# Designed miniproteins, single chains, continued (3), part 17

Each design is a single chain, and the fold is of that chain. pLDDT is the mean over its residues in the fold that is shown.

## One batch from the design tools (miniprotein)

Design m8595
Fold by ESMFold2-Fast:
Structure m8595 (fold): chain A 63 residues (1-63)
Amino acid sequence: SMADREEGKKLLEKGKKLYEEGRYEEALQLFQQASALFYRSKDYAGMQEAMDGVTKAVKALRE
């Protein structure tokens, strides 16, 4: 839905900010939530961007 897509965008932006602040575990949670919301709204481009965020956060936590 449009609401899911808009919420996904908000969570993606918050996740990016947390990632920039070095708060990788919190960023990971928001990227995962954003990905799910984008999937529900069929925004596959948004989903891919959120999944890229997940990958970066996981790498930062386990590198």
Scores: mean pLDDT 89

Design m8596
Fold by ESMFold2-Fast:
Structure m8596 (fold): chain A 93 residues (1-93)
Amino acid sequence: MQEEIDEGIAEIYLVMGKRALEEGDYETAIKLFKKAIELASGPLRAEAYVLLGEAYLKQGKYDEAIKYFKEALSIDPTNERAKELLKKAEELK
């Protein structure tokens, strides 16, 4: 189905975005994670929101980071990384 194809492409965007994030290219990481969110669903979309929030956190954009960690938790309330990063972002603002 289209969903399986879209999730495969979303995973590629997440891998590319993670590399951009590691290299300090936060603008490219944000763009790639937003593309992943458009194609992903369920837990994969939650992971994409966590990574998007982490990119904003790295830029010092704490309000945007908090927003996207909350979006991740609205999809997957059990996401421990989203909980940890949300707490960290709220402490840094």
Scores: mean pLDDT 86

Design m8597
Fold by ESMFold2-Fast:
Formats: sequence, structure tokens, C-alpha cells
Structure m8597 (fold): chain A 96 residues (1-96)
Amino acid sequence: SMAEELLKKAKEKAEEIKEEEFERIMEKAEELAKKLKSLTPEEAEKLVKELLKEGLDERVLAAAQALLEAEKAGLPEEEREEKVKLVIGMTIVAKE
């Protein structure tokens, strides 16, 4: 039940994100995910740390990681968007 309550809050927070803002997060997340795929795990970790110090939006990072996980799992595009929205919502809830 606690996991279901957390998922419900994450979905509610994701729904509060304006469609235009969500599209901007997704575009940046897709570019970041593509760059991370071209790097070794060590290079990717270094880049993430540097970008976070430079003020990278944590929602963009969470979305990029969710996109990479969804790609490895072979999820269709529609399911990838649902997963990304949920992960963004969870990132917002975690910062409360």
C-alpha cells in the first residue's frame, strides 16, 4: 500500500508538469541519453557529476536514465514515455 501511495503521488506530480515543459525535459533527456550511450561507464559517471555541478536539472537526468533503462528492456515508445513521466514525478516527490 505504501508503494501504491508513492506511485500515486508521483503520477499526480507528473500531471502537474505542463506539456510544453515536459517536452523540453524529454528533448534534453534524449540528447543526454544519446551522449551517455557513447561513453564508457566511468566517463558517463564523470560527465553526470560535472553536469550536476553546472546546474543540470535532476528531472532531465532521471528522464535520461529511464530512457536508457527502457531501451535496454526493449520497451515500445509509448511505454517509455509513461515510465519517464513516472520517474520525473518520483524525483519531484523525493525532494519534498
Scores: mean pLDDT 80

Design m8598
Fold by ESMFold2-Fast:
Structure m8598 (fold): chain A 60 residues (1-60)
Amino acid sequence: MKLEYEAQASLHVMAANIALKQGDLEAAAEHLRKAAEYLRKAGPEFEEEARRLEEEAEAL
């Protein structure tokens, strides 16, 4: 369901922020990529946001 995928994406963004605060760039990048995957599963309306999260993960 769309809402379930949106919730999973939100949880991974929060986990990425915690990892960044702790200096764990590898864990942060992994969580950002997972958030992007869930947003793509939620629907095409989230494709641009998912792409931005992927770019952010690549920059880490």
Scores: mean pLDDT 84

Design m8599
Fold by ESMFold2-Fast:
Structure m8599 (fold): chain A 94 residues (1-94)
Amino acid sequence: MKEKIDVDKLIEALRELAERIGQLDESGMASAVTAANILLVAGLLSDITPEQKAKLLEAFAEVYERAAQASTDPEVRENLRKLAEKYREEAKKL
């Protein structure tokens, strides 16, 4: 997008969300996943390098993996786990 976005700060924010997600209740976890999606989209819409994109996708995948591990709903857990795997594979291609 047109405004300069500090992608490194977005990556750090995603890693921080991933670390904290296990401490959150279901509502907090849903909010963290929503925030992670917003941060990922903001980063991907920025003029970023392939290395930054890979780091962003890896950090985002970690949020989903931790959300899956913390989830008590088997369907939600499986969906989050698949999303984490998808984004990790995308990062490896870069």
Scores: mean pLDDT 77

Design m8600
Fold by ESMFold2-Fast:
Order: sequence, then C-alpha cells, then structure tokens
Structure m8600 (fold): chain A 61 residues (1-61)
Amino acid sequence: MKKEELLELFKKLNEYRAKRGLPTIDPEKAVEVLTDEELDEAIEFAKRQLESYEKLEKKRK
C-alpha cells in the first residue's frame, strides 16, 4: 500500500520535474530500495514537495 502511494506521488513529481527541465526518476527503482520507515518519510516528503511545487508555481505564475 505505502509503496503504491509513493509510486503514484513519484509519477506526479516526474511530470512537474519534466516540465521544469529536471531529470526524472525511476519511481519503481526508488520504491524498491526504501525500507518501511523510509517509505513513510518519503511519502510525506513527496506529498510536501508536490504541494509546494503546485502552490509555488501557481502563485508565481
């Protein structure tokens, strides 16, 4: 379950990263190397990153 959530978040982040000319990450590979605790932290971090990108870009543009 947590791995699926992180996978979806990474896919969304990859879309924003690609639009900004940043390198995309392989979400499946990233999820495979994380421990259960790291998955939880990564999910929260990814959610915060995604929210920040959306809010910041919307307010700036």
Scores: mean pLDDT 73

Design m8601
Fold by ESMFold2-Fast:
Structure m8601 (fold): chain A 68 residues (1-68)
Amino acid sequence: SAEEDIEAALKELEKDPRLKVERIGKDKIVASGKLSVEELTGIALRIIGDYPGLEVSIEGDTITISVK
């Protein structure tokens, strides 16, 4: 389910010590860190590959993950 996908994505992102991860309500995660665009893009591609029900956007040093 979308809730299980969000929870799993949250736990995966929290394992990376370079990321500050915050859950915004039930349907959104925000992760930020001093990472390159290439590193952030790699994380985003991994998440949408593993959880195709989620969308990911990148703005600056911040990844936003939400339910489609």
Scores: mean pLDDT 82

Design m8602
Fold by ESMFold2-Fast:
Structure m8602 (fold): chain A 72 residues (1-72)
Amino acid sequence: SMMDQRRQGVQQGGQVIQAINDGDFQRAMQIIQQMFDTHSDDVVDRMRSMVNQALSPSQRQIFNQMVDQVRS
């Protein structure tokens, strides 16, 4: 269901935040790739917004670079 997809997206967003905080950028990249592959653009955009709000400015730069790489 759409609610299950939203729950899954929130969980994956939380895992991305944790991976970036832990400095595990390879794991963060894998989760970001999985989010783009498994969810609609609307869900991904909401998760991207949530992750960006939870990160520091320097971490946001790294996260956005990873997102751009996945979308390339």
Scores: mean pLDDT 78

Design m8603
Fold by ESMFold2-Fast:
Structure m8603 (fold): chain A 98 residues (1-98)
Amino acid sequence: REELIELLREMARLLEQMIERVRARDVAGAMALYDEFVALARRALELADPEVRRLILQALAEVSRALEALSRGDYATAIAHLEQALRLVEEAIELAER
């Protein structure tokens, strides 16, 4: 439980940093943070119960949509998807802390 919460908090921090990189139009920086985010998400999925796992999987889907938007130069859509991913990870933290 504690290890899961730590991983989710790190994932939230990475999403905040990815949003900042996208706002700065640093696509390479955002992509580097994505690789780290996916690694943490894989570890979190191993520890998560089904409800927390559902939220992590939804957050991963939102991050994938953000990267697809970035590949098209659509920074506004990318930020919206990353913000949605952050909300999902924050909800996962609240559930894991119960």
Scores: mean pLDDT 88

Design m8604
Fold by ESMFold2-Fast:
Order: structure tokens, then sequence, then C-alpha cells
Structure m8604 (fold): chain A 83 residues (1-83)
């Protein structure tokens, strides 16, 4: 399901972030924001990108429930944009 995929993605991001320093986590978030801006310029809805970046922020902070919720909402909005 979308929720299961979101949970797996949030967990993977959290586990990867545990091996990073604070400066590396900040660099990862800055890179995600820059890639998100490029995706919006390429036609991706800003709302989807904003939710995905906030989900990464939540996952890095260890709030996996919030990360799952944000990723699930991002997927829902992306599907609605295709309709």
Amino acid sequence: SVEEAARATARAAYEASKQLSEAEREALLAAAEAEGAAAVAAGMPREVVDLAVEALRAAIAGDLARAEELLTEAARLAVEAEA
C-alpha cells in the first residue's frame, strides 16, 4: 500500500541519517530543497515537493509517524494531479 511504502521510505531515511553528522544532515536537507525547487520548475506540484521535504525533515528528527503521514499525503496529491 502507499502507507507501507511511505513507512519503508521514512524508516530508510531515518536509518541513513543516523550515520550522518549534524552538518551532513543539514547538507542533505539543503540538497533536497534544491532538488525540490528544480522539480517544481520542471512541472511537479509545489505542494507535493513541500510535503516530501518536510517528510525527510521529520524522518531525520526520528518522527517516523509524521514522516509516514506526510509521504502518504504527497503520494495522494501526486495521484490527484494525474486525474
Scores: mean pLDDT 83

Design m8605
Fold by ESMFold2-Fast:
Structure m8605 (fold): chain A 109 residues (1-109)
Amino acid sequence: ELEEKIAETKEEIDKIVAELRRLMPQLPPELQAGVQRLLDAIENQGPIVAAWVAEELAKRAEELAKQDPDPQTRAVYTRVAELSRKLAEKYYELMNLELQLAVDKAIER
């Protein structure tokens, strides 16, 4: 049950990351760098740092969306912000599930 939820959450994270990678080429250099930093954090720095970087990326994408006069460009930036925020939420969920699993295993002596 708990291990199944962890696997499901990891699959959801992978899908969000794949979507961000797909959007990356159509982003301005600042957001491309933001996505690249997020990918590096995911691979090398663990889920808490990945969540923090995702939150930062979401905030910056939202700021750029508000400033851009083109509705199509705003929609792309808004999508990056939504995906990044959802990714941060999924990493926090993953950490909580993994902590619960660790506690359960510790209680087994």
Scores: mean pLDDT 85

Design m8606
Fold by ESMFold2-Fast:
Structure m8606 (fold): chain A 91 residues (1-91)
Amino acid sequence: NALDLLNEGRVYYENKEYEKALEYFEKAIELDPELAAAHLNLGNAYFELKEYEKAIEYYEKAIEIHRETGKGSDSLLEAAEENLKKAKEAL
């Protein structure tokens, strides 16, 4: 399921295998497009790969999902907004 894929992606992310993490987070979003945590984690992985434009895209998507659907925690929204600011400053 989408949560299992999200968790597997997080394991790769913690091991600094960011490209593998992206594959799992992308699969998680394919199964659950409104999984705000997967969009945040995609943004984080792209940020670590210095793909700042892609990171911005996914942080904005995580924020949009939270604002439109209420899905994701307030802490997730705060993390996405903070990381969006950092990604924009890195351009």
Scores: mean pLDDT 88

Design m8607
Fold by ESMFold2-Fast:
Structure m8607 (fold): chain A 76 residues (1-76)
Amino acid sequence: MAADEAGRELAEAYGLPFLSPSVAFGLTMFLGLAIGEGWSPEELKEEVKEFLLSKGVSEEKAEEAAEKLAKILEER
């Protein structure tokens, strides 16, 4: 329940309402790893795109989501 609510809020915050709550939560984990491990925005973008494609998200939407997360990492 709490994870589903958090995932939904994250999808809305990212401007990606087409994402399931679990996928949106997964994107937050990748962002956290990028911050903790010192990933570049390019590395985060590549990892996020591959993850989304593995979850059945289209290449176009996976690229859009990856670019949005990379921008969030850059703006920190």
Scores: mean pLDDT 74

Design m8608
Fold by ESMFold2-Fast:
Structure m8608 (fold): chain A 60 residues (1-60)
Amino acid sequence: GILDQIIEEARRALEAGKEPEEVRKAALEMARAAGLSDEQIEELDRRVRELAEEHERKLE
């Protein structure tokens, strides 16, 4: 679904060296534009945040 697609985009962007904060912002904007519910946006935010935290901890 759209939520999974946005998460995959976020993961790829992090792997490509994009800043975690920008990746999270872009993912949330995509979710809002796609008309996801508040609950789905909250889940997406949590999952993207987890990916970003793991990526940052690996780098630093």
Scores: mean pLDDT 80

Design m8609
Fold by ESMFold2-Fast:
Order: C-alpha cells, then structure tokens, then sequence
Structure m8609 (fold): chain A 85 residues (1-85)
C-alpha cells in the first residue's frame, strides 16, 4: 500500500518541515539510546524529506511521486525497527 503518501500528497507536502524536524529529533534520541541503526534510518528519512522538498520546488511530478514512495518505505522500516527496539 504505497498509495497513501501519493494519494495524500498535498497534506504530506504541507507537513514536510515538521516531519523533517521530528525525524531529526527522533534520530538524536535513538542515537542517545544506543539505537544506531534506527538513528541512521531516521536520518536517511530526513534526507529524503529534503529531496522531496526539492522535487516539489522544481515541479517535477515524476520525481515527487518517486520520492514520496521512497519516504513511505523508509518510514515503514523505521516503524518496524522502533517496534523491535
């Protein structure tokens, strides 16, 4: 179900600055707790938010869809790791 972020693109795009801030804050907390793999994954998701923001600014719809799907996959993996930790 990679469709959620694509179907809710406007809401996701509007939330990108807040999402980036929260991902970096959680990455710092994970690193402080010794959860280095989770911290690295959250940092990767934050970089993906930056790429998505650039794609939106460029008006590249194909890139926006690709970055949204990649971000969704990273967030799903982060949730799995957080649940296991």
Amino acid sequence: DAAYMVANREEVVAALPLLRERLLARAEEARAAGQEELARLLEEAAREVDRLTEAVAAGDEAAVEAELRRLEALLRRARELAAAA
Scores: mean pLDDT 81

Design m8610
Fold by ESMFold2-Fast:
Structure m8610 (fold): chain A 68 residues (1-68)
Amino acid sequence: GAAEQARLDRILAGARRAIEEGNLAAVLKAVRELLQLGRPDLAREILRLAEEAGQSEIAARVRELLAK
């Protein structure tokens, strides 16, 4: 629903900002929240955004969370 989509949009917006700022903890929090919401597709999008931004350490840590 609309409230669910608004929550997902906020998590993604926060993750993009955290990637730009190099805030590893905030990116990992966003990835965990998306996985808990059953949205591994969006968690993988965060990985892609981190890779495109050249945030190698963040990308490596997100990849570790997704590998299980």
Scores: mean pLDDT 87

Design m8611
Fold by ESMFold2-Fast:
Structure m8611 (fold): chain A 58 residues (1-58)
Amino acid sequence: AEEERRERLEREIELGVRAVEAAVNLTVARRLGDDAAIAEAEARLAEVERELAALEAE
């Protein structure tokens, strides 16, 4: 149904935004040499990658 396709697209957009945010935060953290921020950003990016892979597996 169109609603199912819309929900999937909205989820993909949400995950895409989170991925961009995590990538920006990782870049900033690496530039500043903030090990704690690097670890946090890497964990967030890995989480988004797992959620995207799960969505694609459907």
Scores: mean pLDDT 82

Design m8612
Fold by ESMFold2-Fast:
Structure m8612 (fold): chain A 102 residues (1-102)
Amino acid sequence: SAEERLRRALAEFEAAAERLRAAIADARAAAAEYPEYADELLALAAEAEEALAGLRDVVAWTLATKSLEEAAKTAEFAADALRRLTAGLEAAIAAARAAADA
């Protein structure tokens, strides 16, 4: 059902949001550990935090104003966007660590 799809999509969105918050915290910790890369890591963390807030607002707005099917699609899209942001932050942290260890 559309209700089951929406429930699943919202759960996936919250899981992706939690993972992104963890990656943001890791990026901030890495910035403190690797001061040469701090500006880049902090900028990426700030951008990810703003993107999370914006995507949460879009999901909330779609839930209030659109069909359950459109809300589910929006939450699915937002979850995918959050997963890509998480991957980008994790890659940036790994790159800073590798460069510092070289």
Scores: mean pLDDT 91

Design m8613
Fold by ESMFold2-Fast:
Structure m8613 (fold): chain A 80 residues (1-80)
Amino acid sequence: MLTMEDILKEAFEVAGKVQELLRERYEKLPPEKQEKVLELVEKADKAFQELLEAKDVEEAKEKYKKLKEKAEELIELLEE
């Protein structure tokens, strides 16, 4: 069963992967895709902050799911 610590660990690992992809690929994207990446980064940051403010494991799972969805959108956009 996922604990709060497990969820937070997964969230930090996902954030780290996104940060590495941004470092390697962001500057190689056309300007239109760079703008979309920045929008998704802002949304992912908001979701990450909401996860850190979660009051219990069930809320944390819901917030983590939203964070993971935004991170997956970022990864897909960066890999195009």
Scores: mean pLDDT 80

Design m8614
Fold by ESMFold2-Fast:
Structure m8614 (fold): chain A 91 residues (1-91)
Amino acid sequence: DEDAIELQAARNAIILLYIIYEKYGLEEAKELAKLLMEKYGFDEEEIKKEAEEAEKKLEEEAKKEGKSLELDEEKLKKEAKEAIEELKKEE
């Protein structure tokens, strides 16, 4: 169960990196996502589908609240850049 939770956290991180690559064109996010997919044995097609679903949820939530996605996207972009930098230094 604990291991399953850790795997899900890793999957969520990979999904986030994929969304950031698609939204902001960060090649480094794509590279990191591929490395993590290989490390944890996740299927690229499944990750892509989950990223699309997560993106839809973010869009629907923003629409319900009448707010722009720009604030959330800017925050995600900054958090992703920091995470990528940390992960590259840690290996």
Scores: mean pLDDT 69

Design m8615
Fold by ESMFold2-Fast:
Structure m8615 (fold): chain A 100 residues (1-100)
Amino acid sequence: VSQSDQNHFRNVGNSMISDMQNRANSITDPQQRQQMMQLIQEMQRMIDDFMSQVGSMSTDQARKRMIQILGLGFQAMVYIQMGQYDQAQQLMQQMRDIVS
């Protein structure tokens, strides 16, 4: 993966984290906010792990991994917004398994 592609992936990841942080700050329910903050931490971990490995990946592999990361984060965010915290926790566990 090129340095230009790596910079693009980092910017995409940082944009998602920023959006999620803004959403967390607007949540008034303490449990929902706590779940969103946990998701932000899991997303940061996945993005950092991905960025540490992306230099050894092909562009196709990197794009597929980024889509997977964004998809898991989006689905977990939807479950949190719906109050379905068990489903969100299952997705966050899948995120941890990917990093490991």
Scores: mean pLDDT 86

Design m8616
Fold by ESMFold2-Fast:
Structure m8616 (fold): chain A 74 residues (1-74)
Amino acid sequence: AAADAAAQARAGEIGQRAMDEVKPLLPWLKEIEAADPETQAALRARVAREHGWEVTVTELNGERIVSVRPRAPA
């Protein structure tokens, strides 16, 4: 259950708020979060190419953490 992630909520709330600011990308982030590793890599590459955002997936304590940042302008 994702409820165990709430134990880190005091620090994770900043990340959650940043995720709210990327709502247009939310469908992509949800797909990446739930996808297999191979599909995750493909979706991350597509988001970077089509939307200019870099997505990173990290596994911590058996949970997948999705981070997103804008790519530097050309």
Scores: mean pLDDT 64

Design m8617
Fold by ESMFold2-Fast:
Structure m8617 (fold): chain A 56 residues (1-56)
Amino acid sequence: EEIKEYAEELYKKAEEAYKKAKELLEKGGDEFEAEEELGIADLLKAFANVLKKKAE
């Protein structure tokens, strides 16, 4: 019932994490923090893809 909505929320969170990582890299910020945000984004996107496939 709520699986599709949850997947959409995870995609939004992944996009925000990618945006944060991009801003950190562009400003010459903390590379470790940027790498963590990219890792989180990839995991969230992978999980969202699994949920979307299960809902569709």
Scores: mean pLDDT 77

Design m8618
Fold by ESMFold2-Fast:
Structure m8618 (fold): chain A 95 residues (1-95)
Amino acid sequence: SLEEDPLFLIAKGLNYMKQGKYEEALKYFEEALKRDPDNLFALIAKGDVYEKMGKYEEALKWYEKALKTARDLGINDSLLKYIEEKVKELKEKVK
């Protein structure tokens, strides 16, 4: 159903994140990952929400998982570049 679609869950989570409702956003991204554990958009979104919360070590873990997943999928475009830049930025913040 639509409510079981990972993309629908991600879209709803992003809407909560836009409202500053980070814990609610996380619930939707986690449900998306239960349906599709390697969903690259959900992995990135989870990194984004932890970064918005100032939880840089947790954000780094999720971006590193997204980076591995993107590479395993053979992604080599602007999305990979975004994830690589986030990993680089957060590694400097957690030093």
Scores: mean pLDDT 87

Design m8619
Fold by ESMFold2-Fast:
Structure m8619 (fold): chain A 66 residues (1-66)
Amino acid sequence: MTIVAEVKGDAVSFAAAALILMGTPGVTVTPVGPNTLIGRNEGSEEDARRAAERIGSIPGVEARVV
């Protein structure tokens, strides 16, 4: 599973999304651009889904699982 976070907010929103991804067990975080974070999940689907939900709750951030 891959978590994609697209940030339309400020640097605080980006940092918050990055911290949630880095704190998720089994997720490897790669910044793909100034406004996009990719989290590749080698852990549980439940942890990936919860991380995406938390990230999506940040103002100006859209999160999806692919």
Scores: mean pLDDT 79

Design m8620
Fold by ESMFold2-Fast:
Formats: sequence, structure tokens, C-alpha cells
Structure m8620 (fold): chain A 60 residues (1-60)
Amino acid sequence: SVEDAEIRLLMLEVVRDALTFALEKVKPEKRAEYQAQVDAELSRLDTEIERLRKEIEKLK
């Protein structure tokens, strides 16, 4: 349903923000390795967010 897709979208946006916030708290000497992992996860989240936005538009 539209409601389920909207809630899932909101949850993914919260996870995206949390990952960005957590990376800012990592010690500088470890940031390079964590940056690569976070960038990969953000890319995956952005793909899923875009998919859900298109799904919501189809359900309207």
C-alpha cells in the first residue's frame, strides 16, 4: 500500500541520516576505511529510496 511504502521510505531516510552522523563521529585515522563502507551503503540506500519514490507515484 501507499502507506507501507511511505513508512519504509521514511525509515530508509532515517537510516541514511544516521549513517552520515555516525561517520562524522569516527576518529580521523579510521575514517578512510569507514568512508568507503558508508559510501557503498549510502549508494544502496539511495537506489532503494528512488525505487520506493517511483513505487509511491505508481500507487497514487
Scores: mean pLDDT 81

Design m8621
Fold by ESMFold2-Fast:
Structure m8621 (fold): chain A 74 residues (1-74)
Amino acid sequence: EVTEAEKEAGRALIEAVNALRAGDEARAAQHLARAKALYEEMGKLDQFETQLEALASTLPPELAARLRALAATV
């Protein structure tokens, strides 16, 4: 069963990718910080890393690198 916190964290990751595709790295970083905080509160930082890598694998290499770099700063 997917919790509301897991749904919100997943939504934040999608919003981060959308912001990054739009060229808004500041907004992408805000959404990544929110997603990480939600996963951390759940004790699932490994799930954050897994979901982040899954999303990065769907992006062009340049955007994947930017997504990973931004995630490392939050």
Scores: mean pLDDT 84

Design m8622
Fold by ESMFold2-Fast:
Structure m8622 (fold): chain A 68 residues (1-68)
Amino acid sequence: SGGEAAKKLIELANAGAREITVESDKLGKVVVDGSNAAQVAGAALALIGEKPKEVTLKAGDEVLVFKE
């Protein structure tokens, strides 16, 4: 699910989300500035590389959960 979570993180950033909370069993909890391309790319690569079992993305009032 890391790849699907990474894809959704990029989609949220491209849609103008500024503050995206990423929480996973491998990465813990981090806040990504969606306007910062380096932060978005780094978080997306970490989600793909670490192969987390579960990822939660929070942007505004939306909460999205990805499981493998």
Scores: mean pLDDT 83

Design m8623
Fold by ESMFold2-Fast:
Structure m8623 (fold): chain A 64 residues (1-64)
Amino acid sequence: MKMSEEEIEEFAERVRRHLERNGLGDLAEEYAERVREYLSKGDIAGAVGVVLRAIGEAEDRRLA
């Protein structure tokens, strides 16, 4: 199923805000842009991969 451009943008914005709230503001724009790029190509698995990498980075910074 193809997501609309509005749905893609809203999802990317939510990812950006979530990362900012978790102290990852420096990565928020980069990861949000990558999520938008994958979703615009219909690559849901690629977008999920970006989100999982962001979660891992947050955990690493929290534990360091």
Scores: mean pLDDT 76

Design m8624
Fold by ESMFold2-Fast:
Structure m8624 (fold): chain A 60 residues (1-60)
Amino acid sequence: MKLLILTRDTPEAIARAEKLAAELRAKGHEVEVRVVRSPEEALEAYEKAKAEGYDGAITV
Protein backbone atom coordinates (compact mmCIF):
# COMPACT_ATOMS: atom_id res chain seq x y z
CA MET A 1 0.00 0.00 0.00
CA LYS A 2 1.03 3.64 -0.45
CA LEU A 3 0.88 5.33 2.96
CA LEU A 4 1.38 8.86 4.27
CA ILE A 5 2.63 9.55 7.81
CA LEU A 6 1.83 13.02 9.15
CA THR A 7 3.98 14.18 12.06
CA ARG A 8 4.38 17.27 14.21
CA ASP A 9 7.62 19.26 13.80
CA THR A 10 9.05 18.04 17.13
CA PRO A 11 12.14 15.75 17.30
CA GLU A 12 10.16 13.14 19.30
CA ALA A 13 7.28 13.00 16.79
CA ILE A 14 9.66 12.90 13.81
CA ALA A 15 11.61 10.02 15.40
CA ARG A 16 8.37 8.06 15.94
CA ALA A 17 7.27 8.75 12.35
CA GLU A 18 10.65 7.60 10.96
CA LYS A 19 10.54 4.40 13.04
CA LEU A 20 6.99 3.63 11.88
CA ALA A 21 7.93 4.41 8.27
CA ALA A 22 10.89 1.99 8.44
CA GLU A 23 8.66 -0.78 9.87
CA LEU A 24 5.97 -0.26 7.19
CA ARG A 25 8.57 -0.15 4.38
CA ALA A 26 10.02 -3.43 5.70
CA LYS A 27 6.54 -4.94 5.20
CA GLY A 28 6.50 -3.84 1.54
CA HIS A 29 4.58 -0.56 1.82
CA GLU A 30 5.56 2.71 0.13
CA VAL A 31 5.73 5.38 2.85
CA GLU A 32 6.15 9.16 2.79
CA VAL A 33 6.65 11.23 5.95
CA ARG A 34 5.34 14.83 6.00
CA VAL A 35 5.68 17.43 8.73
CA VAL A 36 2.46 19.34 9.50
CA ARG A 37 2.21 22.37 11.79
CA SER A 38 -1.56 22.89 11.95
CA PRO A 39 -4.90 21.08 11.48
CA GLU A 40 -5.29 23.01 8.21
CA GLU A 41 -1.96 21.65 6.90
CA ALA A 42 -3.03 18.14 7.94
CA LEU A 43 -6.33 18.48 6.06
CA GLU A 44 -4.51 19.79 2.96
CA ALA A 45 -2.06 16.86 3.18
CA TYR A 46 -4.94 14.34 3.38
CA GLU A 47 -6.68 15.83 0.33
CA LYS A 48 -3.42 15.93 -1.66
CA ALA A 49 -2.62 12.32 -0.66
CA LYS A 50 -6.09 11.20 -1.81
CA ALA A 51 -5.49 12.90 -5.20
CA GLU A 52 -2.02 11.28 -5.46
CA GLY A 53 -3.42 7.76 -4.90
CA TYR A 54 -2.36 7.10 -1.30
CA ASP A 55 -4.19 4.16 0.29
CA GLY A 56 -4.15 5.70 3.77
CA ALA A 57 -2.74 8.30 6.15
CA ILE A 58 -1.45 7.87 9.72
CA THR A 59 -0.89 10.67 12.25
CA VAL A 60 1.84 10.47 14.94
Scores: mean pLDDT 81

Design m8625
Fold by ESMFold2-Fast:
Structure m8625 (fold): chain A 120 residues (1-120)
Amino acid sequence: MEVEKLKKEAIEAAKNGNILALLEKLKELGKYGPVALYFTPEGEAHVVRADDPAAREEIVALAAERGRNFTAGSPALGYWNDAAAELSEAALDAFLTAAAARYGKTLTWGTADGRTRTAA
C-alpha cells in the first residue's frame, strides 16, 4: 500500500533529521487525507490521520505527557508544504487545537502563507 510505504519513509526521514525528505513525504501523504506528525517523550516519531477521532485522542494524550515545547518541532514539520497545505493545515489545526485544550494553554503556529493561527 502506497500510504503505508510513505508513512514508513516519513518516520525514517524524521529519525534521521532529514527535514526536506520528511516534508516531501508529508506532501505525498496529504494527497490521501489530513495527517499529523508527533513525537513521544522518548523521541519516537508517529504519523497519524488527524481526521480519525481515535488518532486525535491518542495525539492529545501524547501531548499531555510531553509537557513543555509541545509546538516546537514535529507538528510544524507537516505544515511547511505548499502543495499539501490544505490537508496538512486541517491535520495541524486538529492536533494543535486538541493539544491547547488538553494543556489549557494558548498555542500559536505559522501558516505557509505567512499568517498566524492561535488556539487556546
Scores: mean pLDDT 51

Design m8626
Fold by ESMFold2-Fast:
Structure m8626 (fold): chain A 101 residues (1-101)
Amino acid sequence: SKEEILKRIEEVARKLMLVIDKLDEEKLNELIKEGLELAKRLNSKKAEELFKEALEEEDVEVKVLYLLRGLAEIVKEVKNLPEEDKEKIRKILEELEELSK
């Protein structure tokens, strides 16, 4: 399901780009903080840095790109990614997709 999650990241990215000017930045920052907590727990230093950059970013489009890159980094680089953490990533992606409505 790593391939399924990566494909969903790309699909969510396309949807978010269509409504970038309407995104709830407060909710977006909440989801980035969830990603940061996950990256710290998994000791994914590269993903942790990407989520920290996302929180400091003022441009919403760039903020979204850092968030999606952070999630993709966890999926690609974390060896033996637990099912609970895959579900957490799926939950974040689901909430991002809701923001695109």
Scores: mean pLDDT 86

Design m8627
Fold by ESMFold2-Fast:
Structure m8627 (fold): chain A 56 residues (1-56)
Amino acid sequence: ADLVMERVGEEVDKLGPLSREEIRELAERIARELVEQGKVSEEDARKGVERIEQAA
């Protein structure tokens, strides 16, 4: 959860302000990459994406 939020925040800072749709797509992509790398569970990744979507 925290790692997904951290990585999405870093990318948003690099790209500038994103729409809600773009943030959602970015969060989904980063969450998937972190799960594939074994850095987070699928459950934690899903919670991170949901939290970002609600905050955006």
Scores: mean pLDDT 76

Design m8629
Fold by ESMFold2-Fast:
Structure m8629 (fold): chain A 87 residues (1-87)
Amino acid sequence: DAALEERSRLAAEMIRAARAGDLERARELAERLAELAAERHGLSPEEREAMLRRLEAQARRLAATAAGDEAAEAAAQAEIDALEAAA
């Protein structure tokens, strides 16, 4: 499945960009991932936005962890936990 392969590739690139501290690139990849998920699964605009917010928070957590920024990591994890609790 080309769409599944593309999503897997973009997810791997987002993780690499986030770990490298390239949050601008990670956000671009997160936006593309949310778009492809919306196209494939018929997500509502609200569901797409929720997915994008979770992906962005995950990218920030990965970047903070790689940088050793405990306060930023804790803040990003709290955002992820809140988004998951709301889902």
Scores: mean pLDDT 83

Design m8630
Fold by ESMFold2-Fast:
Structure m8630 (fold): chain A 78 residues (1-78)
Amino acid sequence: MEAAEKAIELARKAERYAKEGNFEEARKLVEKAEELLKQAPDSVEALIALGRAYEALGEFEKANELYQKAAELIEQRQ
């Protein structure tokens, strides 16, 4: 779905901004990606991308939660 694709793009961009130290822009992009993810909550790639963004922001507990959801979905699909 287009929502998942946009969430992935925004999450990856957020990760890049966070790694560069631009936390303000990274947080705005993460918020938008998370809103889009609500429309595609089973998108494994979007969950992983958003997890990477939160990890780059230092929010490890939230990143781990997203990674766990992605892992569960992968197991259920296979």
Scores: mean pLDDT 82

